# Designed miniproteins, single chains, continued (2), part 15

Each design is a single chain, and the fold is of that chain. pLDDT is the mean over its residues in the fold that is shown.

## One batch from the design tools (miniprotein)

Design m4494
Fold by ESMFold2-Fast:
Structure m4494 (fold): chain A 89 residues (1-89)
Amino acid sequence: MEELLQQLFELLREAQQLVAQTLQQLKDLNASSQMQQQIYQLIQDFQQQVTQLINDMLANPSQMQQRIQQMQQLLAQTKAELDALLAQV
């Protein structure tokens, strides 16, 4: 249990850092309105999916390990998509 909670807290920290870093990069790059909207939408979708996974963990604690793995995959995918969009600026 404690190891799973540590993994969850680390993932939430990484998610928060990813969002903060991406928003800072958008300000620095003076990205187009279209690019900003695409990135904001991706961040919004990511935050909604993270919230859903947390709600699922709270409803079914026995599935916490499975939900943590899903969150790891979501974080990696979202980071790759954000990095690809930012590279196009």
Scores: mean pLDDT 81

Design m4495
Fold by ESMFold2-Fast:
Structure m4495 (fold): chain A 76 residues (1-76)
Amino acid sequence: KKVELTVRAGDVDASLAAREELQKAGIKVDIYVQEDFAEQKEYAKQLEKLFPEVKIEIKEETDEEGNKVWKVTITD
C-alpha cells in the first residue's frame, strides 16, 4: 500500500486530506503536517518507530511557480 502527498509547511487542510487518503488506502497511521521541514522529518522518524511496517519518505521540492513544497510518500 502506498500514498503520495504534496503538502506545504503548516497546512492543516493537507493534514485532513492525508488522513482520508491513508484511511482509504488501509494504512493505519495518522500524519499531521508540521510547521517546518526538520520537524516533519523528525515526526516521520517517530511514526516509523511506532509503526515499524510503515515507511515515510519526505523530500523538499520547488514547484513550477517557485513555491517550496514537500513530497511525502507513505508505504505499508
Scores: mean pLDDT 76

Design m4496
Fold by ESMFold2-Fast:
Structure m4496 (fold): chain A 99 residues (1-99)
Amino acid sequence: ELEKLREAAEAARRFYETGSLEDLKKMVEALKSLSVEDLKEIARIHPGASLIANAAAAVKENPDISVEKVAERIYSHPRVREQARALAEGLEELAKKKA
């Protein structure tokens, strides 16, 4: 649990730094490894991360939703990099609460 939150935070920071679709896809895959409860909690802690957090929760709960397709969809969003930063902060905060 704690390690997965830290890995997801690192992936989110990497995407924030690079802005690449490849790093966004890796971030979504890392988020999919988290519990739906943790993803919803991140969206509550940082509303600015809600688009990415909710997208990851949807992929986790519905196997018919492609990670690639979701990543491409959110990559086109004008605030996606800003949300990745908020997501990294929310993941780090949640990890501290669980430590």
Scores: mean pLDDT 77

Design m4497
Fold by ESMFold2-Fast:
Structure m4497 (fold): chain A 76 residues (1-76)
Amino acid sequence: MLTVPDEEAQATAELTSALVRGSSRETIERYAEKLGLDPEKVLNSDREGVIKLLREKSPDLARMFEHGFRAVEESR
């Protein structure tokens, strides 16, 4: 069970999808900003780096990102 606001949960799912699908930089930056992350750090980070950034904000968001990333890749 995740104890995060729906907005942050949704932004994490959208960021995950954008990164897996290779969406535009503007899309990735938008969701990163919604999560209070530095967009430049997100764009220059691999999967592990993004997980670390999310974990600094909330371990629940980091776990959601990991699960979502795997789900989007496997559904491809």
Scores: mean pLDDT 74

Design m4498
Fold by ESMFold2-Fast:
Structure m4498 (fold): chain A 86 residues (1-86)
Amino acid sequence: SLLKELDDMAEVIIERMKQSVEKGDEIAKEIVELAKEMLETPDLEKRLELFEKIVELLIEYFEADEETKENWKKYLEKLKKELEKE
């Protein structure tokens, strides 16, 4: 389900960014705060909006190449289509 997929993504993001947050990285901290907010948000549309913000910050944080950016865009479009079915 979309809910489970978004929850799983938020948990993975929090875990992977934990060390960067502990080292004082401000972008990593913002990503983790958004992921925590996503887990606390009961509304799927709001969860997806928070996830889109997380993706933009991940692209910035990892200095993602154009192919990686396009892959994220396609993934977000897939999630939006799944939301329309709910």
Scores: mean pLDDT 83

Design m4499
Fold by ESMFold2-Fast:
Structure m4499 (fold): chain A 92 residues (1-92)
Amino acid sequence: STVLSEEERRELREKKRRELAAKGELTEAEVRFLEAWEKGDREAAIEALQELIKEENPEEVREALEEMRGDERFSEGVKRILELAEEALERL
């Protein structure tokens, strides 16, 4: 198998996300969130989540987060995203 460096893998993921956005499958805010998440940029990730929450109804987002809280089906990665989403909602 072709071994890619971590930097090459990151560039390919960023390119794929931009391709999905160009096809209308991802919003610009979703692309920004995913890029910030992979770079470990917590503040940029929170800002992108705030934009996503504003595009949805904030009350419906809050209800969804409460329903997802304690759901064992979610991975640790998804749980961390939910924690960032709660922080983003509190900062609005």
Scores: mean pLDDT 70

Design m4500
Fold by ESMFold2-Fast:
Structure m4500 (fold): chain A 106 residues (1-106)
Amino acid sequence: PLEVARAAYAEARRLPPAEAAQRFVDLLIQSYKARAAGDEERADILLAGAEGILRALGEQAPDAVRAMEPYLLQGQQAGDQGDLDAATQYLDQARDAAIAAAEAAA
């Protein structure tokens, strides 16, 4: 829901980029797990939160978002195929890439 995305965006604006990237990945993984369990409403709420964080991260650390994009795409493809283990692995790589880029920019 819009309210969840707005709240997540506001909180993420207060976080260091590395912590925002970690929270983004955590929520996205939880969203895939909820969807795999058939809980579409919970998945949508978690995804809205992740999208709010991603917006804040993109505004504050655009290099971090660019660094994670290829891994994020692979994670989304694996999630769509129902391969939750592969999705989690790619999203962990996306987080690590975002953190490395944020630290290099600091």
Scores: mean pLDDT 85

Design m4501
Fold by ESMFold2-Fast:
Structure m4501 (fold): chain A 63 residues (1-63)
Amino acid sequence: SAEEAFNKGVEYATVPEKSIENLEKAKEYFEKAVELDPDSVVGKLGKLGIKDAEEEIKKLKEE
């Protein structure tokens, strides 16, 4: 479900060790939540999760 996909995204995004791999996994699950139900609360929050994950990935790639 969209909620299950969103919850998996949150799990990867909130892992204590923030890595590009975990953030990319979080992004993938947030994208699935948006695809499954884009107009739901979790779909809308998933869109924000994608943006936040992309911003954190960019920061981690910058030395």
Scores: mean pLDDT 78

Design m4502
Fold by ESMFold2-Fast:
Structure m4502 (fold): chain A 60 residues (1-60)
Amino acid sequence: MEHFEKALEYAKQKDWESAQKHFVMALLEDPENEEVRKAAEEFSKAAKAEKNGEKPVLPE
């Protein structure tokens, strides 16, 4: 499968880590691809916000 399609599939399932990994691979193959760059950047921000919005977890 193409990395961009794989990234979108994982992103749709809210698997942020897998989606981001495949977005990075897609950008590596075509760094000038505006659609991939835009999608990757939006998902990177969403994933980072959601991941740290829940718990950065330092168990005290």
Scores: mean pLDDT 68

Design m4503
Fold by ESMFold2-Fast:
Structure m4503 (fold): chain A 64 residues (1-64)
Amino acid sequence: STVQTITLPASEYETIVAKLREKAAEVGGTVTEEGDTVTVELPNGNKAIVKREGDKTIVTATLP
């Protein structure tokens, strides 16, 4: 498996979370929210973790 981390402005948090929620709903994935962290798991094994970190949004994607 490969892990990739992307750093975006804090203003992108809501947009990224919304897009990942839409994708999860479309394909039957799971979304879990813990404070400022959102974890999305897809049936194909793809996983994304979105976190607010100061003035940034950190997205960690894991591919199978």
Scores: mean pLDDT 82

Design m4504
Fold by ESMFold2-Fast:
Structure m4504 (fold): chain A 66 residues (1-66)
Amino acid sequence: MMEEIYRESEISLLIMAGTVAEKAGDLESAIKYYREALKLVEETYGEDHPLALEIRKRIEELEKKL
């Protein structure tokens, strides 16, 4: 489905943006991108999906650095 394909691409882009921001030391932007990706993953695959758990864990790790 075109909608689902678009959501998957958007999730991947947000995860990449979060990773780039994290490597640049911009933890605030990294957390923002990961939170947007988490929202889309939970809406698309459900809150218990392995990808949602991984993103949530990464957000928690970044928040501890603030």
Scores: mean pLDDT 80

Design m4505
Fold by ESMFold2-Fast:
Order: sequence, then C-alpha cells, then structure tokens
Structure m4505 (fold): chain A 90 residues (1-90)
Amino acid sequence: APTLSVLSEEEAKELQKAAKENVKSEEQKKISQLSAKDIIELAKFLAEEQKKIAERVEKEGATPELEKELAEELKKKIEEKLKELLEKEK
C-alpha cells in the first residue's frame, strides 16, 4: 500500500471528527448519512482546501477581508461537495 494510505486512515478520522464539530446541525446530519468512503473523500477535500487557505494566508498575510473571502469560498465548496456526495449515494 502507498504511504498515503496509512496516513489517510488517521487523517480521515480526525478530519471527519473536526468536520462534524465545525458544521451546523443540519450539515452534521448530512455528514452522518454519508458512507465511510464518502466521508474519507470529504475529509481529503477539506484537508486540500484548508491547505490552500493556509498557503494563501501565509503569502498575502491574515487580513479580515481575506479571512472573510476564504471563509465564504470554503463554505460554498463544502456545501457543493456535500451535495455531490449525497446525490452520489442516492
């Protein structure tokens, strides 16, 4: 198995827990309806998006306007990914 597979098990569990803690009750219910495979996919998606946000903050500096823009973009991407995964499970 590739090295990333071992890291993905622990990373996926932590990101799944963090995702449930950081979303509103309705989104938590939607996440609970996802399969283990889809939860891992969502966790990897969130990790990649958060990494991009961190890189942009480091490059441009943490400003309230940038933080607001990045938060809105992340929220939209999470909502779109959740919708995609839920439709895929139907």
Scores: mean pLDDT 67

Design m4506
Fold by ESMFold2-Fast:
Structure m4506 (fold): chain A 90 residues (1-90)
Amino acid sequence: SMSKLEELKKKSEETLKLAKKTADLLKKNKQRFEKNPSLSFYRKSSESGYSLSKDVADSIKKNPIASEGQVKLVKGAYDLALTLQKLADS
């Protein structure tokens, strides 16, 4: 069985990886929406999610334990990234 500290470290490492993946997806989505001015709202949403995901990644690098709030924020930002990718593919 993993200790609570080992579980928290694993969850934090997974959250950092997801934050980095989410930031990369949102950066790519932002670039896709920049080509069409009528999609400026989705470009701004991509920028906001990118900033949030980068801030969480940088926070975990400085303090390697992710809070539950950071885990939830990154999961939400990842769901946003997938939704924006589907819109960009439309």
Scores: mean pLDDT 86

Design m4507
Fold by ESMFold2-Fast:
Structure m4507 (fold): chain A 116 residues (1-116)
Amino acid sequence: MSPLERLLERVRDALLERIAREHPGLSEEELAAIREALDAGLAVAVEALRAGLPPEEAIRRGTMRFAAELQEIYEKYKIPEDVYSSLMALLAETTALLLRWARGELSEEELLAALR
């Protein structure tokens, strides 16, 4: 497993814990759908890395897939707009942190601490 593949799995787990903590009104079904969306984004990023694409491009592809899946969840479950906006802001923050890590500007532990 590459360093980015391992980091993306840890980021997924950290995001799920934070989302569940900050949005206790989300049902177990909605949280499961968000987990599947994160796993879809992770799979796209990992596939891009294994295809030889740069880490920054893999991160962008994974986050774009997660954003698309999250929009479908928003429409399907009628998630409140403020919750959806908060999730999109968290995705933007996470993407910025991952890109900084890929550039060597941030450690794995500093990134994970920022997501807590």
Scores: mean pLDDT 87

Design m4508
Fold by ESMFold2-Fast:
Structure m4508 (fold): chain A 65 residues (1-65)
Amino acid sequence: MELVKENEELIKELEKEGKLKFLYEEEKLFSGRKVKTKVAEINGERVYLPLLTEEDVELMRKRSE
């Protein structure tokens, strides 16, 4: 979890410099569920960052109702 947060902070720094932005990509899990995963694009290369953010948690909560 700590490493994930470090990556997120690094991404925010890069985004402030205008080198990076967050993307959302829809992906199908092995369990058959479709989820949106956060993807960072750095220097034209995609970096998958499955971060459990509040938005992700809220999305899951809405599905269960």
Scores: mean pLDDT 52

Design m4509
Fold by ESMFold2-Fast:
Structure m4509 (fold): chain A 55 residues (1-55)
Amino acid sequence: SAAERQAQLQKQIELDMLDALERMQLWVLRKAGSSPAELEKLRAEFEKRRQEILE
């Protein structure tokens, strides 16, 4: 349906924006000299948000 296509597009846009924000924040943390554990924590937080969008 049109509603299903719109919902799919909306989720794709939100996921693409989330990926861009994750890349930017990882870049900032790497420049600040953050540990691998801090980078993994950030990735886990973004993965949780992706799951929230997909539910």
Scores: mean pLDDT 87

Design m4510
Fold by ESMFold2-Fast:
Structure m4510 (fold): chain A 93 residues (1-93)
Amino acid sequence: GRELAEEAKRLLREKRYEEALELIKQIAQSGDVEGMKAAIRALLEVADENPDDKEVLETALEGLKIILRNSEDKEVILEAIGAILRIIGLELD
């Protein structure tokens, strides 16, 4: 899981959003809790690095929604919700 999350982060930084979201889907569907937590952190890190880039913020939100739809783990759910709220705060300026 962690290696795929790092690859997704690289793809996001390269503006390869569809490929990044496909890796996020793979991580989310695997049931790997540590991989999902790593993906949440990667999405939040890229959003924090690009707070004025609407496309980056919207892509990060979509990735977090994918994780939420596929996780039953309380810690993953709470981390994803926290990340979503932080990114929404960035969009509100």
Scores: mean pLDDT 84

Design m4511
Fold by ESMFold2-Fast:
Structure m4511 (fold): chain A 63 residues (1-63)
Amino acid sequence: DVKKYIEGLKSKDPSERMEAISKLGQLGYNPEAIEPLKELAENDPSPLVRSSARGLLRGWESQ
C-alpha cells in the first residue's frame, strides 16, 4: 500500500497527488516517502499540494 501511494505522488493529476499525501498521512511515518514528499513541498506547481506535503513532513518530524 505505501508503494502505491508513493507512486501516486508522481501522478499528473494534482487531485491524485493530494489523495496520495492524505493516504500516506493515514498510514503513518514511512522513510521511503520523505524524499518524494520533500520534492512536492518545494517544487509542485499546485500550492495546495506543496502545503499538504509540507504539513505531513512537519507532522512526521514531531514524532
Scores: mean pLDDT 83

Design m4512
Fold by ESMFold2-Fast:
Structure m4512 (fold): chain A 98 residues (1-98)
Amino acid sequence: AKLIIEVEGMSPEEAAAVLLTIGLYAEVEKIKLTSKKSGEVLEAKNVEEAVELARKLKEPVSKIEIEAKTKEDAERAAKAAKGTLESLGVKIEKLEIE
């Protein structure tokens, strides 16, 4: 199952926090991070790799796409991401499961 998270922009540190929280609640197979300024897409095979990629970014992240192992994992990831983004004051533009 695929989870798509779009925001106005989150810092590398905010993106890392969201990814770490998702990893506590959901099993993920692939993660994509989209840079707000360049539009560059970075691909990671797990949460740990995605966190390291986020931390190396010099610009905000506008989108996180997650391939979750199951629909239930995608639903847990969505709840974790929403809670973390809201606590950080990041405005969510889109949060959907496909």
Scores: mean pLDDT 85

Design m4513
Fold by ESMFold2-Fast:
Order: structure tokens, then sequence, then C-alpha cells
Structure m4513 (fold): chain A 76 residues (1-76)
């Protein structure tokens, strides 16, 4: 999973600041033992965090899609 997390970090660095990248990576790392419902809730929590941090709708959607894809690859 470390290679997927490294790819996640590289992709997110184009959309969000490094502090946000690090928070998302730690959050995604925690999903390895989660159920599908728990993973879906984690994605929604990350999306809410991005909105709260003032990201544009476009950047929120892009970052959320990257996160969802990475979690699906780790967990499926």
Amino acid sequence: IDSLLNQLGAQLSNVVDQDTVNRIIQSVRGTTSMSQQQRDRRVQAIRAMLIDRGLSDSDVSTATNIVQSTIDQIAS
C-alpha cells in the first residue's frame, strides 16, 4: 500500500497544500482494516474537511475522486 499512498501524495500535491496532503494520507492509511461503509464515511469526512478548509468545488471534487480511487485500490 505504500506505493499507492506515494502516488496519492503526488497526485494531491497538484490540488492541495502539503499539510492537507499529509492529513489525507494518514486518513487513507487508516482505511486498510475498514468495512466498505466505514471507507465511504472516511471519504465523506475528507470531503467535509476540504470544504471546511475553503477549497473550490472543482478542487474538492478532484481531490475526493483521487482519494476514492486510492481507497478502492487498497481495499478492493
Scores: mean pLDDT 80

Design m4514
Fold by ESMFold2-Fast:
Structure m4514 (fold): chain A 82 residues (1-82)
Amino acid sequence: YTKEEKLQAGEEIIKKVKEEFGDASAKEIAEKVLELLSTNDYFTEEEKELIRELLEKLSKSLSGEEVLKKLPGIFDLAINTI
């Protein structure tokens, strides 16, 4: 998959989380993103692991709304780093 296809797949995950969990805690949002990511064939295991690590760090210090705002950057960073 191209980086653009992976970014679009990430945007679809973010959209689903926002629709269902927009008012949820940072922990709930992170858990839902990781659940959707685990079954997604667009991402490598290394990209999924980096996204998991970034979400764990951010969910400890940010609100749910702040985590949602950071999600596009997390996916972009993982895709461009691996």
Scores: mean pLDDT 80

Design m4515
Fold by ESMFold2-Fast:
Structure m4515 (fold): chain A 62 residues (1-62)
Amino acid sequence: GIVDKVVKLMDERGIDLQEPISKSTAVKILLEAGLSESVAKKIAKNVKTGDELVAAVKKYVS
């Protein structure tokens, strides 16, 4: 699913769940995972760390 793809893309980029993630990096990961640009930007706006990105994606696809 999209969540598993986001986790794999974070791992490939060397991003740990507890590490800071930039808005631009979060958007790139979400776009590569198959989300639209508008949705990716909306999710990334309030995300600060890798675990927050994963949690936001889980909430979005639930």
Scores: mean pLDDT 83

Design m4516
Fold by ESMFold2-Fast:
Structure m4516 (fold): chain A 96 residues (1-96)
Amino acid sequence: LQPLFDQLLEQMRETLDRLVAAITDPAQAQQIRQLGDQLIEHLQNLDVEGARQTLEQLSQLAAEAGKDNPEAAELAQLFVLTANAAILLAEQLKKS
């Protein structure tokens, strides 16, 4: 599971970079970058609860940023899907 988990974290970093670049509001872009980096840090530490709480906050801000920006909305959806998969793997790794 560790190699798959590491691959998902790398995919999250790449998607986050693309998402931040697609957001037109610099303040929203910075907040999403900070939450995304925090989420990845929680996942690296197998802090599943912290990851879930941070993803909830990020999802809310990403929905706001994506309202009039279809590219940002699609990238946010991809990021959320990848993050949820990484959280499930983190739960399995923590149990092992």
Scores: mean pLDDT 87

Design m4517
Fold by ESMFold2-Fast:
Structure m4517 (fold): chain A 81 residues (1-81)
Amino acid sequence: MDEKIRELEREREEEAKEIEKIYEEDPEKGFELMLEKQAEMIREAQRLGLLPRVYSDEEIEAMVKELREKFEKKREEEEKK
């Protein structure tokens, strides 16, 4: 179990670097891909039984949306200051 989790984390780290490269070229697209990847990681962790309970797809999407809103709000506030 632990070994498969480490392999998954390594693959996700490599993909995150690719997304970061896309973010440098197209920040909006890179940010969207980053959020999609976070949702995918949560789903994988749940499938592997690492989470304390089963989260619905709607709950996972809500968490990702909340993160998006927080980042957008923080950027907006920094720009206005």
Scores: mean pLDDT 70

Design m4518
Fold by ESMFold2-Fast:
Structure m4518 (fold): chain A 67 residues (1-67)
Amino acid sequence: MSKEELEIEVEESLLTMKAAIAELAGDYEEAIEYYEKLAEFRRKNGKDSSIAEERLEEVRKKLEEAK
């Protein structure tokens, strides 16, 4: 694995953790931002973003219900 590939995996892990923590805390706006960044980052690197997109949809629904 190259340094570039390792950096990509580390960034994905950090974004995933930040999004999950924000969602658990009820900070849905912050969770949406991190899941969007994760999905974009994965797509930019040629990876499947399906899981991030599913989580993003779930959090968006929760934010809408909280309004």
Scores: mean pLDDT 79

Design m4519
Fold by ESMFold2-Fast:
Structure m4519 (fold): chain A 110 residues (1-110)
Amino acid sequence: SEEQRKKLLELIDKFIKLLEEMISLVTDPNLRAELERLLDEAKTIKKNLEAGKISVAQAADEMIRLIGRAIELLLRESKTADPETRAKLQKIVDELEKIASELQKIRDEL
């Protein structure tokens, strides 16, 4: 529905903002490059959804995949992070899990 599309776009924007925050916190160049690729993928999904090139279901499935990958990368960074950085990364993981839960609810209603 149009309401589900609007909610999905809002969740994509929240994810993009969180990815930009993550990129600013990570020091490993390989991890940063991988997060930048996820950012590009998220922006492409948003553009394709806005243009009607992909369905709400397809966009939700792809976003859940990207969020899962971002969580995996952050948990890897957390293993070598100092306590202050680890706390910031955990807060981002919690927000990502919340977004993933909201995306799954949209998917389940389709």
Scores: mean pLDDT 87

Design m4520
Fold by ESMFold2-Fast:
Structure m4520 (fold): chain A 83 residues (1-83)
Amino acid sequence: MELKKETEELIKKTEELAKRALELAKTSTPNVQRRVEGDVALALSLNRKARELLEKGDYEKALEYAKKALEAAERALELVEAA
């Protein structure tokens, strides 16, 4: 139960950070925007994998992918905030 709940919370946080990073990137330079888009694409891809693993009941692997997805989304947001 705990792993499933934590994974679902990370998936939602990743979606929120990815959307925020993309929105902020629209007012940045083209170079920053492309880099943010790359990190967001990776985050969303890893997030999809985490959701698939949750549906299969592989909660530990789902959590691992959700953590990786969050890290990618956090990198995207930090890149925009540092620019």
Scores: mean pLDDT 85

Design m4521
Fold by ESMFold2-Fast:
Structure m4521 (fold): chain A 87 residues (1-87)
Amino acid sequence: SDEEIRELAENMSEAQRRAVLITARNLAETVGDKEALERVDEALEKLRSGDPEKQVEATVTALRIIQELMGKVPAAVEAKLEELRAG
């Protein structure tokens, strides 16, 4: 839930928050979602701001992106397998 994601983000260390943003970026790149990549890059700038509220917001955004993209991973993998079978 939204409340669980926010609570998780608030209780993370700076190192854990950075790891979450990196995971979101790698996942967005893997599935080829350019809009998600742009959202992650904006969140990374918030994480670098030194503002604790912005750092929590950045982490929440990254966790939501991960949740969204995890649903797309099986379709992205199958699309790549079809590409390899056809070529």
Scores: mean pLDDT 80

Design m4522
Fold by ESMFold2-Fast:
Structure m4522 (fold): chain A 60 residues (1-60)
Amino acid sequence: MDEELKKKAGETGAKAAANGVAERERQAGVTVPQAERDALQQKAAAASEQVEAERLKEKK
């Protein structure tokens, strides 16, 4: 159960990062390289998983 919650948090973080980059590109008129998008998504997923893991330690 905990692993599923961590996975969902990671997926949500990655999607949020991707959407944020796309929205920023539209508003600022800049293009972010695919390599940077991939790196940002990986970092967002890892960070979201760590935050969820800390919450699960306190709750269950």
Scores: mean pLDDT 76

Design m4523
Fold by ESMFold2-Fast:
Structure m4523 (fold): chain A 104 residues (1-104)
Amino acid sequence: SALERDIALVEEALELVRRALREVENASLEEAKKLMARLAEELERLLARYAPTDPGVRAVLEEIIARVRELAEDESATKEQILEALEEIEAQLEAVLRRLRERA
């Protein structure tokens, strides 16, 4: 179903964010920015592959992709800002996933 696909999309996005968070913790700032660029690309591929019908799910992922890409390209971004952003993104995706599962 469309709901099952939206759940699978958010679950995979959450796993990618959690992996990025773990990798960034031990990375240099340069490596962290490269990891953010990779995460944005991976999330874009997920969004294209799943093509969610829920406009809320699409909007949240598009916002997350934009934020992650901006952090990768921002010369002034610190490692602390990247970690804080990833933690906020993880919490946001967990909240979305919880709401979707309640409708399942």
Scores: mean pLDDT 89

Design m4524
Fold by ESMFold2-Fast:
Structure m4524 (fold): chain A 98 residues (1-98)
Amino acid sequence: MLSPVEQLHEEFIKRLEEIFRRLEAGELSPEQAEEEAREVIEELAKELSKYLSEDIVEELEAGYRLLVRRAINGELSIEQFAEAARRLHDAALAREKA
C-alpha cells in the first residue's frame, strides 16, 4: 500500500511524463513544457509540506527543477527522468527518517 507521500510522488512522475511526451510529439514548446512542469513541481512541494520538513521539500523542489530542465534539454530520456526522480525521492525520505 502506497503512503500519501508515495502516492503524491507517483502522480507527480506520471504528470511530468505526460508533459515530456507532449513535448516530444511537438505539441508543446520547450518554454511551455517548462512552465507546465514548474506548476506541477510547485503543487507537489505544497502538498509534500504537509508531510515532510521544509528543508527536505526545498531540496526535492530544487532537484526536480534541475531534472526537468535536463529532460527538456534532451539530456535525459523520459525513462531516465523517472528513475532519477524516484532516486531523489528515496534519498530525501531516508534523510527525513534519519
Scores: mean pLDDT 84

Design m4525
Fold by ESMFold2-Fast:
Structure m4525 (fold): chain A 97 residues (1-97)
Amino acid sequence: SRVEAIAQALLEAMKKTAELIKKVPEAKDSGDKILETAEQAARLLVETGLSGEPEARKMVGDTINKALVENSKVQSFIAKAVAEGLRAYAAGVAAIA
């Protein structure tokens, strides 16, 4: 379904972000948490459809903001990793439309 495809696009995008962040050993825990949260957000989207999108967005956004705050010395790198993931997500969603 379209919702399942959107959830999969989100998960794949956040996997990319997490893998990039985990290349910095001190940020590995933040990368792992982003992936964990993305899996929870993807499940929420599949279970609730688009009505769960605001909560899914908040979960992922809060986890990304925490990663930026907890890794102040490499914030620019984390921000670039997040931007790459968001670009992949946007491309994935566009392909579904």
Scores: mean pLDDT 83

Design m4526
Fold by ESMFold2-Fast:
Structure m4526 (fold): chain A 115 residues (1-115)
Amino acid sequence: SKDEGGARAGKGGGEGGLEAARGRGGHAAARAMSEASGSPPPEPGSPVDSAGSAGRNAGLTAGADEKGIEAAENGGRAAGLGSESGTGSSRAGGAVAAIGGGITAALSAGGTFAG
């Protein structure tokens, strides 16, 4: 997932790295590019809608992974919300957290920048 996600983002994300340093510019730029390119907005009822719904539910339970990804951009790996990652119960529920983290990482690394 990292290899493929990084490859997609890397193809057009060189300048995004500078704006990412602002913590918001990269995300805003990706959205603006999508609008400027004339790409239609995501249509409700498409297969992506099902995946998006699942991703949101997983993201709510693994919110720490979102901040962990942002920390990783600064070289901090998953140093964001350590308490939210559920240290202790992770062994029993690690599968759910791992799936949630994977989906979040894929959306952030590939979907936001590369479309």
Scores: mean pLDDT 38

Design m4527
Fold by ESMFold2-Fast:
Structure m4527 (fold): chain A 76 residues (1-76)
Amino acid sequence: MKEKLDKEVEIGLLMISAGVEFRYNHPDVAKQLQEKSPSMKTLEEAAEEMLRAGEAAGDEKVIERMSRALELARSI
């Protein structure tokens, strides 16, 4: 239980960090993610979509954070 909660918190913080990066540096990508968000049903799906958005934007920091978030989500 504790390990799962720790991973979920880390995923949340990584996603918040990436969301802030999109908001300030890639607002068009942020808007597209918001429009797509109702179709995301799991943390894994959300991390995959944010990773794809980071790749499309060419933002290496977002790619690193979302790759980590996806790895953690798949390990839960």
Scores: mean pLDDT 77

